Designed miniproteins, single chains, continued (4). Designs and how they scored, part 86

Each design is a single chain, and the fold is of that chain. pLDDT is the mean over its residues in the fold that is shown.

## One batch from the design tools (miniprotein)

Design m15171
Fold by ESMFold2-Fast:
Structure m15171 (fold): chain A 56 residues (1-56)
Amino acid sequence: KLEELAKGTIEAAEATGDKEFVEQAKQAVKLLTEQGDLETLEELKRLAEALAKKIA
């Protein structure tokens, strides 16, 4: 579900602790959700998750 993917992506970004990245992720999620670009949204979620793991 696109809404669930969007929420998960923002949660992953928040887990990085980088406020600027979180704001950028929110903007990207809005744009990608509007465009229906699920593949790029999934890639953004994976990137955010990888960053959160690296700094945790």
Scores: mean pLDDT 75

Design m15172
Fold by ESMFold2-Fast:
Structure m15172 (fold): chain A 100 residues (1-100)
Amino acid sequence: DSTLLVAIYLRFVAESLTNPKLQKALDAFSKKDYEEAIKILEEMIKENPDNADLYLFLGVVYLEKGEYDKAIEYFEKALSIDPSNETAKRLIEIAKEKKA
């Protein structure tokens, strides 16, 4: 499941190449400034609440912060926007296992 987290991180990196706000969030995340990353991602979600990827990225930030309940909440939100998202389903499973 480290492979899945790496894949999600690379997707985050790829999307940040065309989005300056997401690039700032990624920079904060890479420096373990989770509070700054969360703030930027929450602002972006307010601007585009139907972007499932933003909820996945926010969930990953909470997962790395060790806030598993928050991570699950955001992964479930991503899944509610895109019910076919196998990545979101797998991340929910991982977060639940880490919480147990």
Scores: mean pLDDT 83

Design m15173
Fold by ESMFold2-Fast:
Structure m15173 (fold): chain A 80 residues (1-80)
Amino acid sequence: SIIDEVKKVVEKVLNETDDPEVALSRVARDIYEILKKHLSREKVERVVMKVARALQDGFDAGLSKEEIVERVVKVVEELL
């Protein structure tokens, strides 16, 4: 499912980098590539923006990698 693909991207990126800016850039790019196959450009851009915000908020709150993944997945589920 789209949700499973998004989850795998976020998990992979967060395991490969602890830099919030690098994580944000990579997740935004990779999620855009997944979603553009299924959604209009406007919807993709909205989802990517909300995901980026959830990542920023998770890093700012000092959440674990697993907690950040769960929050991003919930955001994507709510927008699909």
Scores: mean pLDDT 85

Design m15174
Fold by ESMFold2-Fast:
Structure m15174 (fold): chain A 83 residues (1-83)
Amino acid sequence: SVEEKRRRAEELLRKAEEYLKEGIKAYKEGDEEKAKEYFEKAFRAATEALRLLEEAGLEASPLALRAAAVLLGAATFLVTLKR
């Protein structure tokens, strides 16, 4: 159902936002390995949230914009942390 997919996407988005926060914290502390791990987790969770929102026809929702922002943020950090 649309509601079930939305709730699952909201849960994944909250996890993605938390992973992004932890990744930024690790990056600021100079722990590039830990930062990379969290950014990879944020990227995967945000990607799955966007997929669920697209399947639910909610791709233009505020949730999809938030998920896209997390995905782009995590991807940008991952490119920066290329070793």
Scores: mean pLDDT 86

Design m15175
Fold by ESMFold2-Fast:
Structure m15175 (fold): chain A 80 residues (1-80)
Amino acid sequence: SLVEEAKKKVEELAEAIEKGDEEKAKKIAEELTEIMLKLSPEERKEVLDYGLELALKLPKEKREKFIKYLEEVQKKVEEA
């Protein structure tokens, strides 16, 4: 499902941020945005809630950056 694909992209984004791969993180965030645009508002909330749960498992330093990427994805989806 698209929700499962989006959740996988959220996991890949967290991994890229953990590794400090800025170029990969940006690309994954763009791919995530494209998937999120195809989801309902309820499905988008499910994906974002999953991302916030995943953020709690990251070190504090990486968590802030990951949350900022999720906020940017949400903003782009809401502006479309």
Scores: mean pLDDT 85

Design m15176
Fold by ESMFold2-Fast:
Structure m15176 (fold): chain A 69 residues (1-69)
Amino acid sequence: SLRELILRAFREFGMDIFEKTPEELAEKYGLDKEKVIARAKEIKKQAKEEGIKISEGLAGAIAVLELRK
């Protein structure tokens, strides 16, 4: 679920969620920037539909979690 992904993102990325953009997270973790940015946008849309406000950095961290696995 989105809530489980949020908790996992905080556990694995910590302060990077507050300090990095999706683009910077893609670079740090060796992923395609365009794919991470696109997935982060989808995650932000899903969060909005669930009534949850998330930052760009949190959306990027969740995108990295899903795209690396």
Scores: mean pLDDT 83

Design m15177
Fold by ESMFold2-Fast:
Structure m15177 (fold): chain A 65 residues (1-65)
Amino acid sequence: KVEELKARLKALIRQLLDSPPADRGPVLQELNRVANELMELEGLSPVELGEVMAALVAEVLAERA
């Protein structure tokens, strides 16, 4: 479940980066929903969730470089 949520977050981050500004709203809403689900499932603090999200963003950017 955790790996599935992280994979989904990573896919949503890619989608967000590939989306024009007008299309980012729905992607951000879904990303926030999945991020909150991960936070609840793992008992993460907001700071810890931020660290996980930063790591996933870094992974996506590294894949695109």
Scores: mean pLDDT 80

Design m15178
Fold by ESMFold2-Fast:
Structure m15178 (fold): chain A 92 residues (1-92)
Amino acid sequence: IKDVALRALEEGDEVTALVFAQILESLADKYYEKGDYEKAARFYTQAAEVYEKLGNKQKAAEMYRKASEAYRKLGNTQEAEKFDKKAEELEK
């Protein structure tokens, strides 16, 4: 899915890339709801990367914050802090 979104961006198809970013976000939300925080963090991070490439820093920061929250649920505070910092840098 991420590779397809990145290819769409290379072709200038921002609409397709945006749709795939939304699919990744939706998948992450579903895994978070199920308590699969590791998969949720992974998909939130992938969605953030696609939003960043689209130039949507606000959505990218939001996804990085959600990834951080998932890492906190896993007890991985070090990874959570790294993603919080990424979100902060995007919100300048």
Scores: mean pLDDT 82

Design m15179
Fold by ESMFold2-Fast:
Structure m15179 (fold): chain A 80 residues (1-80)
Amino acid sequence: VDPELLNEEVEATVYYLGGIIADRAGDYETAAQWYEKAAEASKHLPEVAAEMYRNAADAYEKSGQTEKAEELRKKADELA
């Protein structure tokens, strides 16, 4: 395994878990930020990055940031 890719996979996992914890706690803005970081750490896996952007979009929508949610859904659709 490439050390750079392994490091990014660990970062993506940590950010994703942070997003889940924040989302379950009702902190949707923080959850969205964590999911966006997970997507960026997953840039080498477009389908995974797209899924993280969709999770971030859902969290932004729950926080009332509908325009931001739409931007991220469009970005996810462009990736996968």
Scores: mean pLDDT 80

Design m15180
Fold by ESMFold2-Fast:
Structure m15180 (fold): chain A 99 residues (1-99)
Amino acid sequence: AEEHYRKGLKYLVQGKYEEAIKHFEKAIAATENPPASVYLMLGIAYLKLGEYDKAIEYFEKAIEIDPNNKSAYYHLGEAYRQKGDFEKADEYFKKAEEL
């Protein structure tokens, strides 16, 4: 789990988003209780690929696990902004700022 998460982060910072996703998926498969951080990173990788609906799903999953995840709310705002939903984007950015 932790090793795959670290490998995913390495690929993510290199801009290798598809490779990052594969390692984050392996991190999830390795545990019955995946942490919010792995779902957050999956969302970020999908956001970078322009897969906004997938990104939103994973950010929402991160928030289900950790309702105080400031980064997840911030990135939800970015995903909605990219989809042109500026009202939802503003709501999530405000929530991230309040956390």
Scores: mean pLDDT 87

Design m15181
Fold by ESMFold2-Fast:
Structure m15181 (fold): chain A 75 residues (1-75)
Amino acid sequence: SEAEELEKKGEELAEQGKGKEAAEYYMKAGDLYAEQKDYKKAAEAYEKAALAAREDPELQREAAAKGIEAEKKAK
């Protein structure tokens, strides 16, 4: 799926040390999982984004907030 492809790209960027770019791809994957109402996978993708964005406090906070909201929607 597109979300899985975006998450895979995020993983490749993280391996290259491109944390901010990795976080952006993980955020896109999380947003797409959330649109599909797969809130568990969305939360996992947002958690990866928050970890990858450790050097970008604003992006890290946004990813963490989206992760929390996705966890609340997961039943």
Scores: mean pLDDT 86

Design m15182
Fold by ESMFold2-Fast:
Structure m15182 (fold): chain A 69 residues (1-69)
Amino acid sequence: TQTQQTQNNIDQGQVYTGTARSYAIQNPDIQSLYSQSQSYYDNGVRDPSTSGVNSQQAQSLSQQAQDQV
């Protein structure tokens, strides 16, 4: 259902944000990428209809964090 798809998007956003946080712990210069990823995750939680876009943005920021670690 759309509700399950929305929840899956939110869960994915949490995973990507957690990954960015892990990289930020290893390299403090990545803190801004983690903070941005957290903001996208929070937006997806507040407005689940935007969870797909917010999850994609969190993924992009997590990848950028990985590239900088």
Scores: mean pLDDT 79

Design m15183
Fold by ESMFold2-Fast:
Structure m15183 (fold): chain A 60 residues (1-60)
Amino acid sequence: TEKGKEVGKKAGEKVAKMVKEGATEEELQKYAEELLKGLSDDEAAAAVAEIMQALEKVYA
């Protein structure tokens, strides 16, 4: 969980930058898939939650 949160916060910042720079949905999905490969289910869930929070702030 702690590792997932740290990974997710860094990924959220990266994804937010990618979205602001005009990244495609395919590029975002590829990045997320590579990121989640090394994580457990619990870590992946925590990382996804952090990424979603970062995206909500970008689209707010």
Scores: mean pLDDT 76

Design m15184
Fold by ESMFold2-Fast:
Structure m15184 (fold): chain A 59 residues (1-59)
Amino acid sequence: MSEEELEKLAKEYGLSVSQVRGAIQLLEDGLSEEVVIQLLMRDEGLSEEEARELVEKLK
């Protein structure tokens, strides 16, 4: 994923680039998609739909 794509995703979901990079790192560290979705909802305030869409785009 390019830096430009990360910036676009961050803007789309109301996150910082570092928050999007954090989600990518959790997925790379072997956390399940469902765990990352739950963390995005709890810690970043995303809806379940927004968190699911973001995680799918980060794969």
Scores: mean pLDDT 82

Design m15185
Fold by ESMFold2-Fast:
Structure m15185 (fold): chain A 69 residues (1-69)
Amino acid sequence: MAEELEREGVRLAREGRYREAAELFEKAGEIYEKEGNLEKASQSYAGASALYRKAGEPEKAEEMLKKAR
């Protein structure tokens, strides 16, 4: 599930749909966190942070970066 969200997020990012891509990476991070996979959660949140910055949403990017540790 989370892996599918990340793949869709990559596709959306390639299309320039950065906000939607960031939201999918954020959801993937939440799923990994709930499953106890903290390393994958950190990576997904870092990806969401980068994508939120590209989308022009610096506050969301900062929130994701804090979750990534």
Scores: mean pLDDT 86

Design m15186
Fold by ESMFold2-Fast:
Structure m15186 (fold): chain A 61 residues (1-61)
Amino acid sequence: MKLKLSPEELAELLRKAGFSEEQVRLVKELVEKNDDVEELLEELSKVLSPEDLATVIYLLS
């Protein structure tokens, strides 16, 4: 999956979706460090609830 959003745009959308600043920073860092979508989703699943993970997947689609 090719990310169409910059990390900055993703961070703004996460804030609007009700994510905490800590969660926004963590997701942004993982997106910047992981070139593979499958590895990114695995790392996100360790730190986000299933509902929050689904929101991030939707925003990245």
Scores: mean pLDDT 74

Design m15187
Fold by ESMFold2-Fast:
Structure m15187 (fold): chain A 88 residues (1-88)
Amino acid sequence: SREELERTLRELEEAIRRGDEKRALELIGRIMVLADQLIQQGDLDSVERTVERLRELAEEARRLGLDRVADALRSAADYLEQQIEAAK
């Protein structure tokens, strides 16, 4: 759901700020599942906002030296952007 996605994004931001790479990667995986479900339901607007947020978080992760998390976030954002375009 949209609410679960928003909550998971908040948890991801907290994990990044704490430097918890393992938790951040787990949450990215959860975001991908939730976003795919929203695409199947036709809620593209929520997923487009998620892509923007993932790109912001990738920049923050990079600034904090969490390179693996930053790379995972960029890959996730790119994948979701492609899925949105394919759904249009």
Scores: mean pLDDT 88

Design m15188
Fold by ESMFold2-Fast:
Structure m15188 (fold): chain A 60 residues (1-60)
Amino acid sequence: MELTEEQKKLLEEALEKIKENIKNGEDQEEVQKLLKEVSEKTGLSLEEIVEYLVEIKMKE
């Protein structure tokens, strides 16, 4: 996936927030809200964001 440095930074920041929210037992609705905000900021679809986040997780 061809991403700009700004898009990568926004996605990585969102991933860290999502991980912290999951760790803290936050509602799935909060995760969905974060994904939508990242989609609007990056111009990527929710599907593309999820695909990228899965790829990052697999690198762990």
Scores: mean pLDDT 72

Design m15189
Fold by ESMFold2-Fast:
Structure m15189 (fold): chain A 107 residues (1-107)
Amino acid sequence: KELEEAINIAQDPNASLEDLRLQALSSDPSVQAAGVAGLLIKASNEEQREAIKEKLEELVKSPEARNAIELVLSKTSSEKVTSNLEYLLNNSNNPELKALVLSVLLN
């Protein structure tokens, strides 16, 4: 229930950064992951991308969190999102995060 709402908010282009930040603080790893993925979609500078990368590297240890991230990112396509995903691929050494990013970019 809460996860479905979190994914819907994270996929909404009109979602506020405040709502996404609140979700990113959730004690539920899947809700937290959806919020962090939503923040990645809206990331506009390297400092934001680096902070999001660090959080995603921790979250992708959970299969449920990986699924939430993939669901959020799979419905969003833009040059900005592609650039943010390429940043993760080029700057992360986490194999699970790199595999998830490649899966999203190839679909």
Scores: mean pLDDT 82

Design m15190
Fold by ESMFold2-Fast:
Structure m15190 (fold): chain A 72 residues (1-72)
Amino acid sequence: YLEKGRELYAQGKLEEAKKYYEEAIKRDPNNALAYEELALVLKDMGKEEEAKKYLEKSIELGVKELREAVLK
């Protein structure tokens, strides 16, 4: 899903890329990278508020992963 979304985004197929990134999140809700890439697609689609929401979620998940790595 994530890799397929990237392929579609590279081809300029923003709506299809969005669907694949949404599926990636549905399969793994803690995948920070999927949220980041969905935010990028939404930004390019002109959906700035939605993009910001998903970018914030990506940062939240990334910070949690970093904290867990630092403790061990």
Scores: mean pLDDT 76

Design m15191
Fold by ESMFold2-Fast:
Structure m15191 (fold): chain A 71 residues (1-71)
Amino acid sequence: SSMANSKFKNIEILEVSEDGKVKIKITNPATGRTVEVEVELTDEEIEQLKKGEVTPAISDKIARALAEKAA
């Protein structure tokens, strides 16, 4: 059975700037490593993350930021 869960489960907001730049910390469950990445989020998306809600739009933005950091 597939669980309908977000790909990113362990997301912590470290820093929020007024220009929409958010520094987040993500824990990789496969490696136990943490990664910090800056992503540009709207105020609504920041509030959703604070509540533990990861929307498809937030997930896509995080995935792009991680891909750029890993390249």
Scores: mean pLDDT 72

Design m15192
Fold by ESMFold2-Fast:
Structure m15192 (fold): chain A 63 residues (1-63)
Amino acid sequence: MVSEELFLIVARRAFADDVEKAKEALELFKKDPEKAMEIVKEQGKKVPDGAKVDPRLMELKLD
């Protein structure tokens, strides 16, 4: 199951310091939500514990 809310939460964590990659993942989600979710989950595995989320990522919406 892939929801927009879940995707945004995972994407913000996975690309905490990379707003451009987060935007690319969001565009991919519009075309292929399953593939986009797979990519952000894999990226999330590489993010160090305690990584801060860039406030600009909170403005990302699919709306």
Scores: mean pLDDT 69

Design m15193
Fold by ESMFold2-Fast:
Structure m15193 (fold): chain A 66 residues (1-66)
Amino acid sequence: MTRITARGLDAEGARRVTEAAASLPGVEARQIGDDTVEAEGELSAEQLTALALFAIGEGAEVKVEV
């Protein structure tokens, strides 16, 4: 079970990160604060890397827990 938390997003960034995470099979994504999105699931290393880089590109600070 992998968890990724992205913080410091604007409203559009939070929406885009949530949609990107939700597009991944077996991943649950939710906005847990005004600027914060959490995604959790069985993520491959490639999926995790892609999602983290996408969130960073949207301006987020990213934390990953495996």
Scores: mean pLDDT 82

Design m15194
Fold by ESMFold2-Fast:
Structure m15194 (fold): chain A 84 residues (1-84)
Amino acid sequence: MIEKELEELDKLPPSDSEALGRRIIYEMAINLAKKYNIEDFLEKYDAVTIIEAYFALQLEEMYGKVITSPEVKKAAEEIKKKIE
């Protein structure tokens, strides 16, 4: 899913600020998935959900409690299981 979205964005002019913003989000999600060895999540979850799950885990480690959507919580729990 995300790779196909990036291929479609590459067809747009580099000056398109909306396309640039979407590329940054997708590249961030891909980099996080590679870092945690969860590249299969790129097919299961959208880019924003992966990013939010990562930040939820970081905030939970620093502050102990984070309120997130059920989908983000599920993604974060799966990431934590693969890291541990």
Scores: mean pLDDT 71

Design m15196
Fold by ESMFold2-Fast:
Structure m15196 (fold): chain A 81 residues (1-81)
Amino acid sequence: ILDLLSEEERAELEARLEALQAELDARFAKNPTDRELYEKEVERGIRFAIRLLLEKGIPAELLLAESAPSAQELLKELLAE
């Protein structure tokens, strides 16, 4: 799947996915009161990332498996629509 990209492009894509997951985890852990605002922004970002990765041939199921639990809930809702 990721081997559809060059090694540098693959590493960059993986780093971007890890950064999104880490950002969600860090924000949720440090600022639970910001959850509603963060969920809105994360939903927007995750939806965009899913579209990009699907266009490159990466299945959304893989994104769900690699995402943080809070992001997984948003991904499932977006995919269920």
Scores: mean pLDDT 64

Design m15197
Fold by ESMFold2-Fast:
Order: C-alpha cells, then sequence, then structure tokens
Structure m15197 (fold): chain A 65 residues (1-65)
C-alpha cells in the first residue's frame, strides 16, 4: 500500500519498514521505489518491501546509509 503517487513523492508503507524512508520516482510513465535504511535490520525489512513492490511491477532499490 502506498501513500502518494507522483514524481519526487515520498511514500510510507504501513507495517512494512518502520523508520525507513521511501521515495517514489516517476520516469517515462514507470514508477521506481528507492528505500533508505539506517541499520542492517532496517535493510532486511527494506528488502521485504522491495519484494512486495516488485510483485506489483514496481522497480525497487535499497540503500544502507
Amino acid sequence: MIEREASGSMIVMDGAVAGVKGELLLRDGRYRLVLEAETEKQLEEAKRVAEKAREAGIEAEVHLL
């Protein structure tokens, strides 16, 4: 589930990755989700969110800050 859809919008997935920031990017009519994790545990949770996004046909990328 996503909060907003727009170029440069930030999204938060309820119950998916608490404390992780997500940004939804729109390019050529395609959405890309970028997730930023602060800890290794959050990185594992962000990977789960990325898998759910891929199931919906959205590309997802995860970074550890």
Scores: mean pLDDT 63

Design m15198
Fold by ESMFold2-Fast:
Structure m15198 (fold): chain A 55 residues (1-55)
Amino acid sequence: SPTFVQNFLVEEAKRLGIKLDTEEGARRLAEKLVERGITSYSSALENLLGVLESS
């Protein structure tokens, strides 16, 4: 479920102290996930950025 993935990303950002309410924070989380070999969440992060941008 896309919602499940987004919730996971929010919890990871909280654990790492990254602010997801900013595009910069979301990009930093994406970078850390890629470093860990987790690229499948890139689309979910892009969708989150789109929501933040349109709000």
Scores: mean pLDDT 63

Design m15199
Fold by ESMFold2-Fast:
Structure m15199 (fold): chain A 66 residues (1-66)
Amino acid sequence: AEEDYQKGVELLKAGKPEEAVEYFKRAIEKDPNNAKAYGGLAVAYEQAGKLDEARKWLSKAGELTL
């Protein structure tokens, strides 16, 4: 879970947001309460130009930071 999140962050730094989306999704599959992965997914969608998806996942990340 944490490893998949870290790989997603590295892919964002490399300018590969579509690949980062897949790693953040995998992190969420392994740990559905991983708020960081939801935030990362939102950033990845934002960089990919999918702003509606980015807003959806950012909202979900906020729900899990309690």
Scores: mean pLDDT 78

Design m15200
Fold by ESMFold2-Fast:
Structure m15200 (fold): chain A 61 residues (1-61)
Amino acid sequence: VSADQVIEAIREVIAERGPDTPASAVLSAAAKRVGMSVQQVVDILRQAGHDPGELIAELKR
């Protein structure tokens, strides 16, 4: 799973559940979509140079 696939899963979750969805719930749902744990998704995003909380806040705009 690539960082781009994780980011796309996050976009899909925000689009389906709304921009008020907590970051922890967004990460959990995105992790389920890509077949990974929350920790694995966080590690992928951080390796790609993203802070997960900041990224989710940006994608909610």
Scores: mean pLDDT 82

Design m15201
Fold by ESMFold2-Fast:
Structure m15201 (fold): chain A 100 residues (1-100)
Amino acid sequence: SAEEAKKLMIEAIDKAIEAIRNGDVETALQALKYLIVAARFLGSEEAVKYLEEAIQKIREGNLDEAISLLEKARDYVKEAEVKNPELTIKISKKAIELAK
């Protein structure tokens, strides 16, 4: 369902934020790679943009700005009309698993 896809993608984003806060930047980057794919299946161009910008900020060492961008991506996920819920769910679950 669309609601399930959004919940899992938000959980994955929150896990990536947690990884950044814990200094596990490598884990966060791996999860975010899958989250960009999930955002494309979700059909949110804004979520894709903010996730890609967050990766750049992580690479620059600007972790506070990366977290702010991920929070913006989360807000766009909440508002999105879900284009492909099944693939969004599948890829979001992989992101959650990587961020454990």
Scores: mean pLDDT 89

Design m15202
Fold by ESMFold2-Fast:
Structure m15202 (fold): chain A 60 residues (1-60)
Amino acid sequence: HMEEILEELRRRLEEAGLPEEDVEQAVTMARGMLEAGIPLETVESAVETYVAMLKAERAR
């Protein structure tokens, strides 16, 4: 279910220390990708990259 995927994404974004607005944007993007039929593995990879970049910026 899409809800389960989005819930897991939220958890990972929280672990990365992202603001609520960024979490909401990432979840919305993921939902849009899944709705468009993009495979979960591709969506997950995109989110992981996004989170890694934001976490690196936070560390600076």
Scores: mean pLDDT 76

Design m15203
Fold by ESMFold2-Fast:
Structure m15203 (fold): chain A 73 residues (1-73)
Amino acid sequence: RRAELEARAAALRPAAEAGDWEAQGELGLLLLQLGRGEEGRRWLEEAARLAAEAGVISEEEARALIEWARAAA
């Protein structure tokens, strides 16, 4: 399980670094599961910001996700 999560996180990094908010969100969640809370939180915050900017979620939803990510880290 852990090795599978690490492999998936590694596979998501190029897309996340390129600004794909879906990849950033999935990477952030995987990093939280791996105990890399601070890094995972930062990716989730960026994903929420970009998703709101793209109009996929509301700014209120983005704020709630960021607060959840901070609590989860």
Scores: mean pLDDT 79

Design m15204
Fold by ESMFold2-Fast:
Structure m15204 (fold): chain A 66 residues (1-66)
Amino acid sequence: AAKKLLEEGKRYFEAGDYEKSKELLEKALEIAGEDNPEILNNLAQTYLKLGKHEEASEYLSKAAKA
C-alpha cells in the first residue's frame, strides 16, 4: 500500500498537482513509518513547490537522518 501511494504521489507531482501529491505522500509515510527516506525526500520537494519552505527543510533533515 505505501509503495503504491508513493508512486501515485510522484505521478501527481509530475503533473503539477502538488496538493494531491502531498496528501498521497503523507498517507504513504503514515503506513511506511517516519524513517522512510524516499517518502520524506518526496514530501520535502512537494512542500517546496507549495512554497512551504520550513516544512520542506524539516522533511529534508529527517530524510538525511533516516
Scores: mean pLDDT 82

Design m15205
Fold by ESMFold2-Fast:
Structure m15205 (fold): chain A 64 residues (1-64)
Amino acid sequence: DIVEKAREAGTAEAYYEAGKQLSMQGNLDEALEMLEEARKLDPNPSKEFLQLYTNVKSRKAILA
């Protein structure tokens, strides 16, 4: 389980990787949850993180 592995690691990088994988699978709700956890742990995210976060949030907003 991608989410379980990220929570076990407990790092911003692990949550980011989980969010990336989940977004590629179309699991937008779980992807956004993982990315929000990553952002809580690292308030100064990379451009790559912000791009993915914005993409997932936008896709989720359309479906919500």
Scores: mean pLDDT 80

Design m15206
Fold by ESMFold2-Fast:
Structure m15206 (fold): chain A 106 residues (1-106)
Amino acid sequence: MPVVELSEEAEKKYNKIVELINNKADPETILKEILEFIEEAKTLADVLAAVSLIGLAAEDPRLSEELSERLRAIAKKAIDMILAGKPVEEIKKEMKKEVEETLEEL
């Protein structure tokens, strides 16, 4: 991944979520924390960090193949929106919606 500068608070939250993933916390808990991270995102750097977290969560072997593919699709769509020059607020809204819908299927 390209080097992305996060605020100190965003970096701390990012690292906490990575620790939850590494410690095999419940997928629902991980996705709820990612959802909160997305809601607090203010910069493109925050959005890229959220995409990274979604990609890591998608690798959880406890998820069905369909849920893992959905999470990967969310990450890909967010990247496509970034490349299309969409504003951070629009990308956040779409990511939040799709992560919330994924949570309802857990």
Scores: mean pLDDT 83

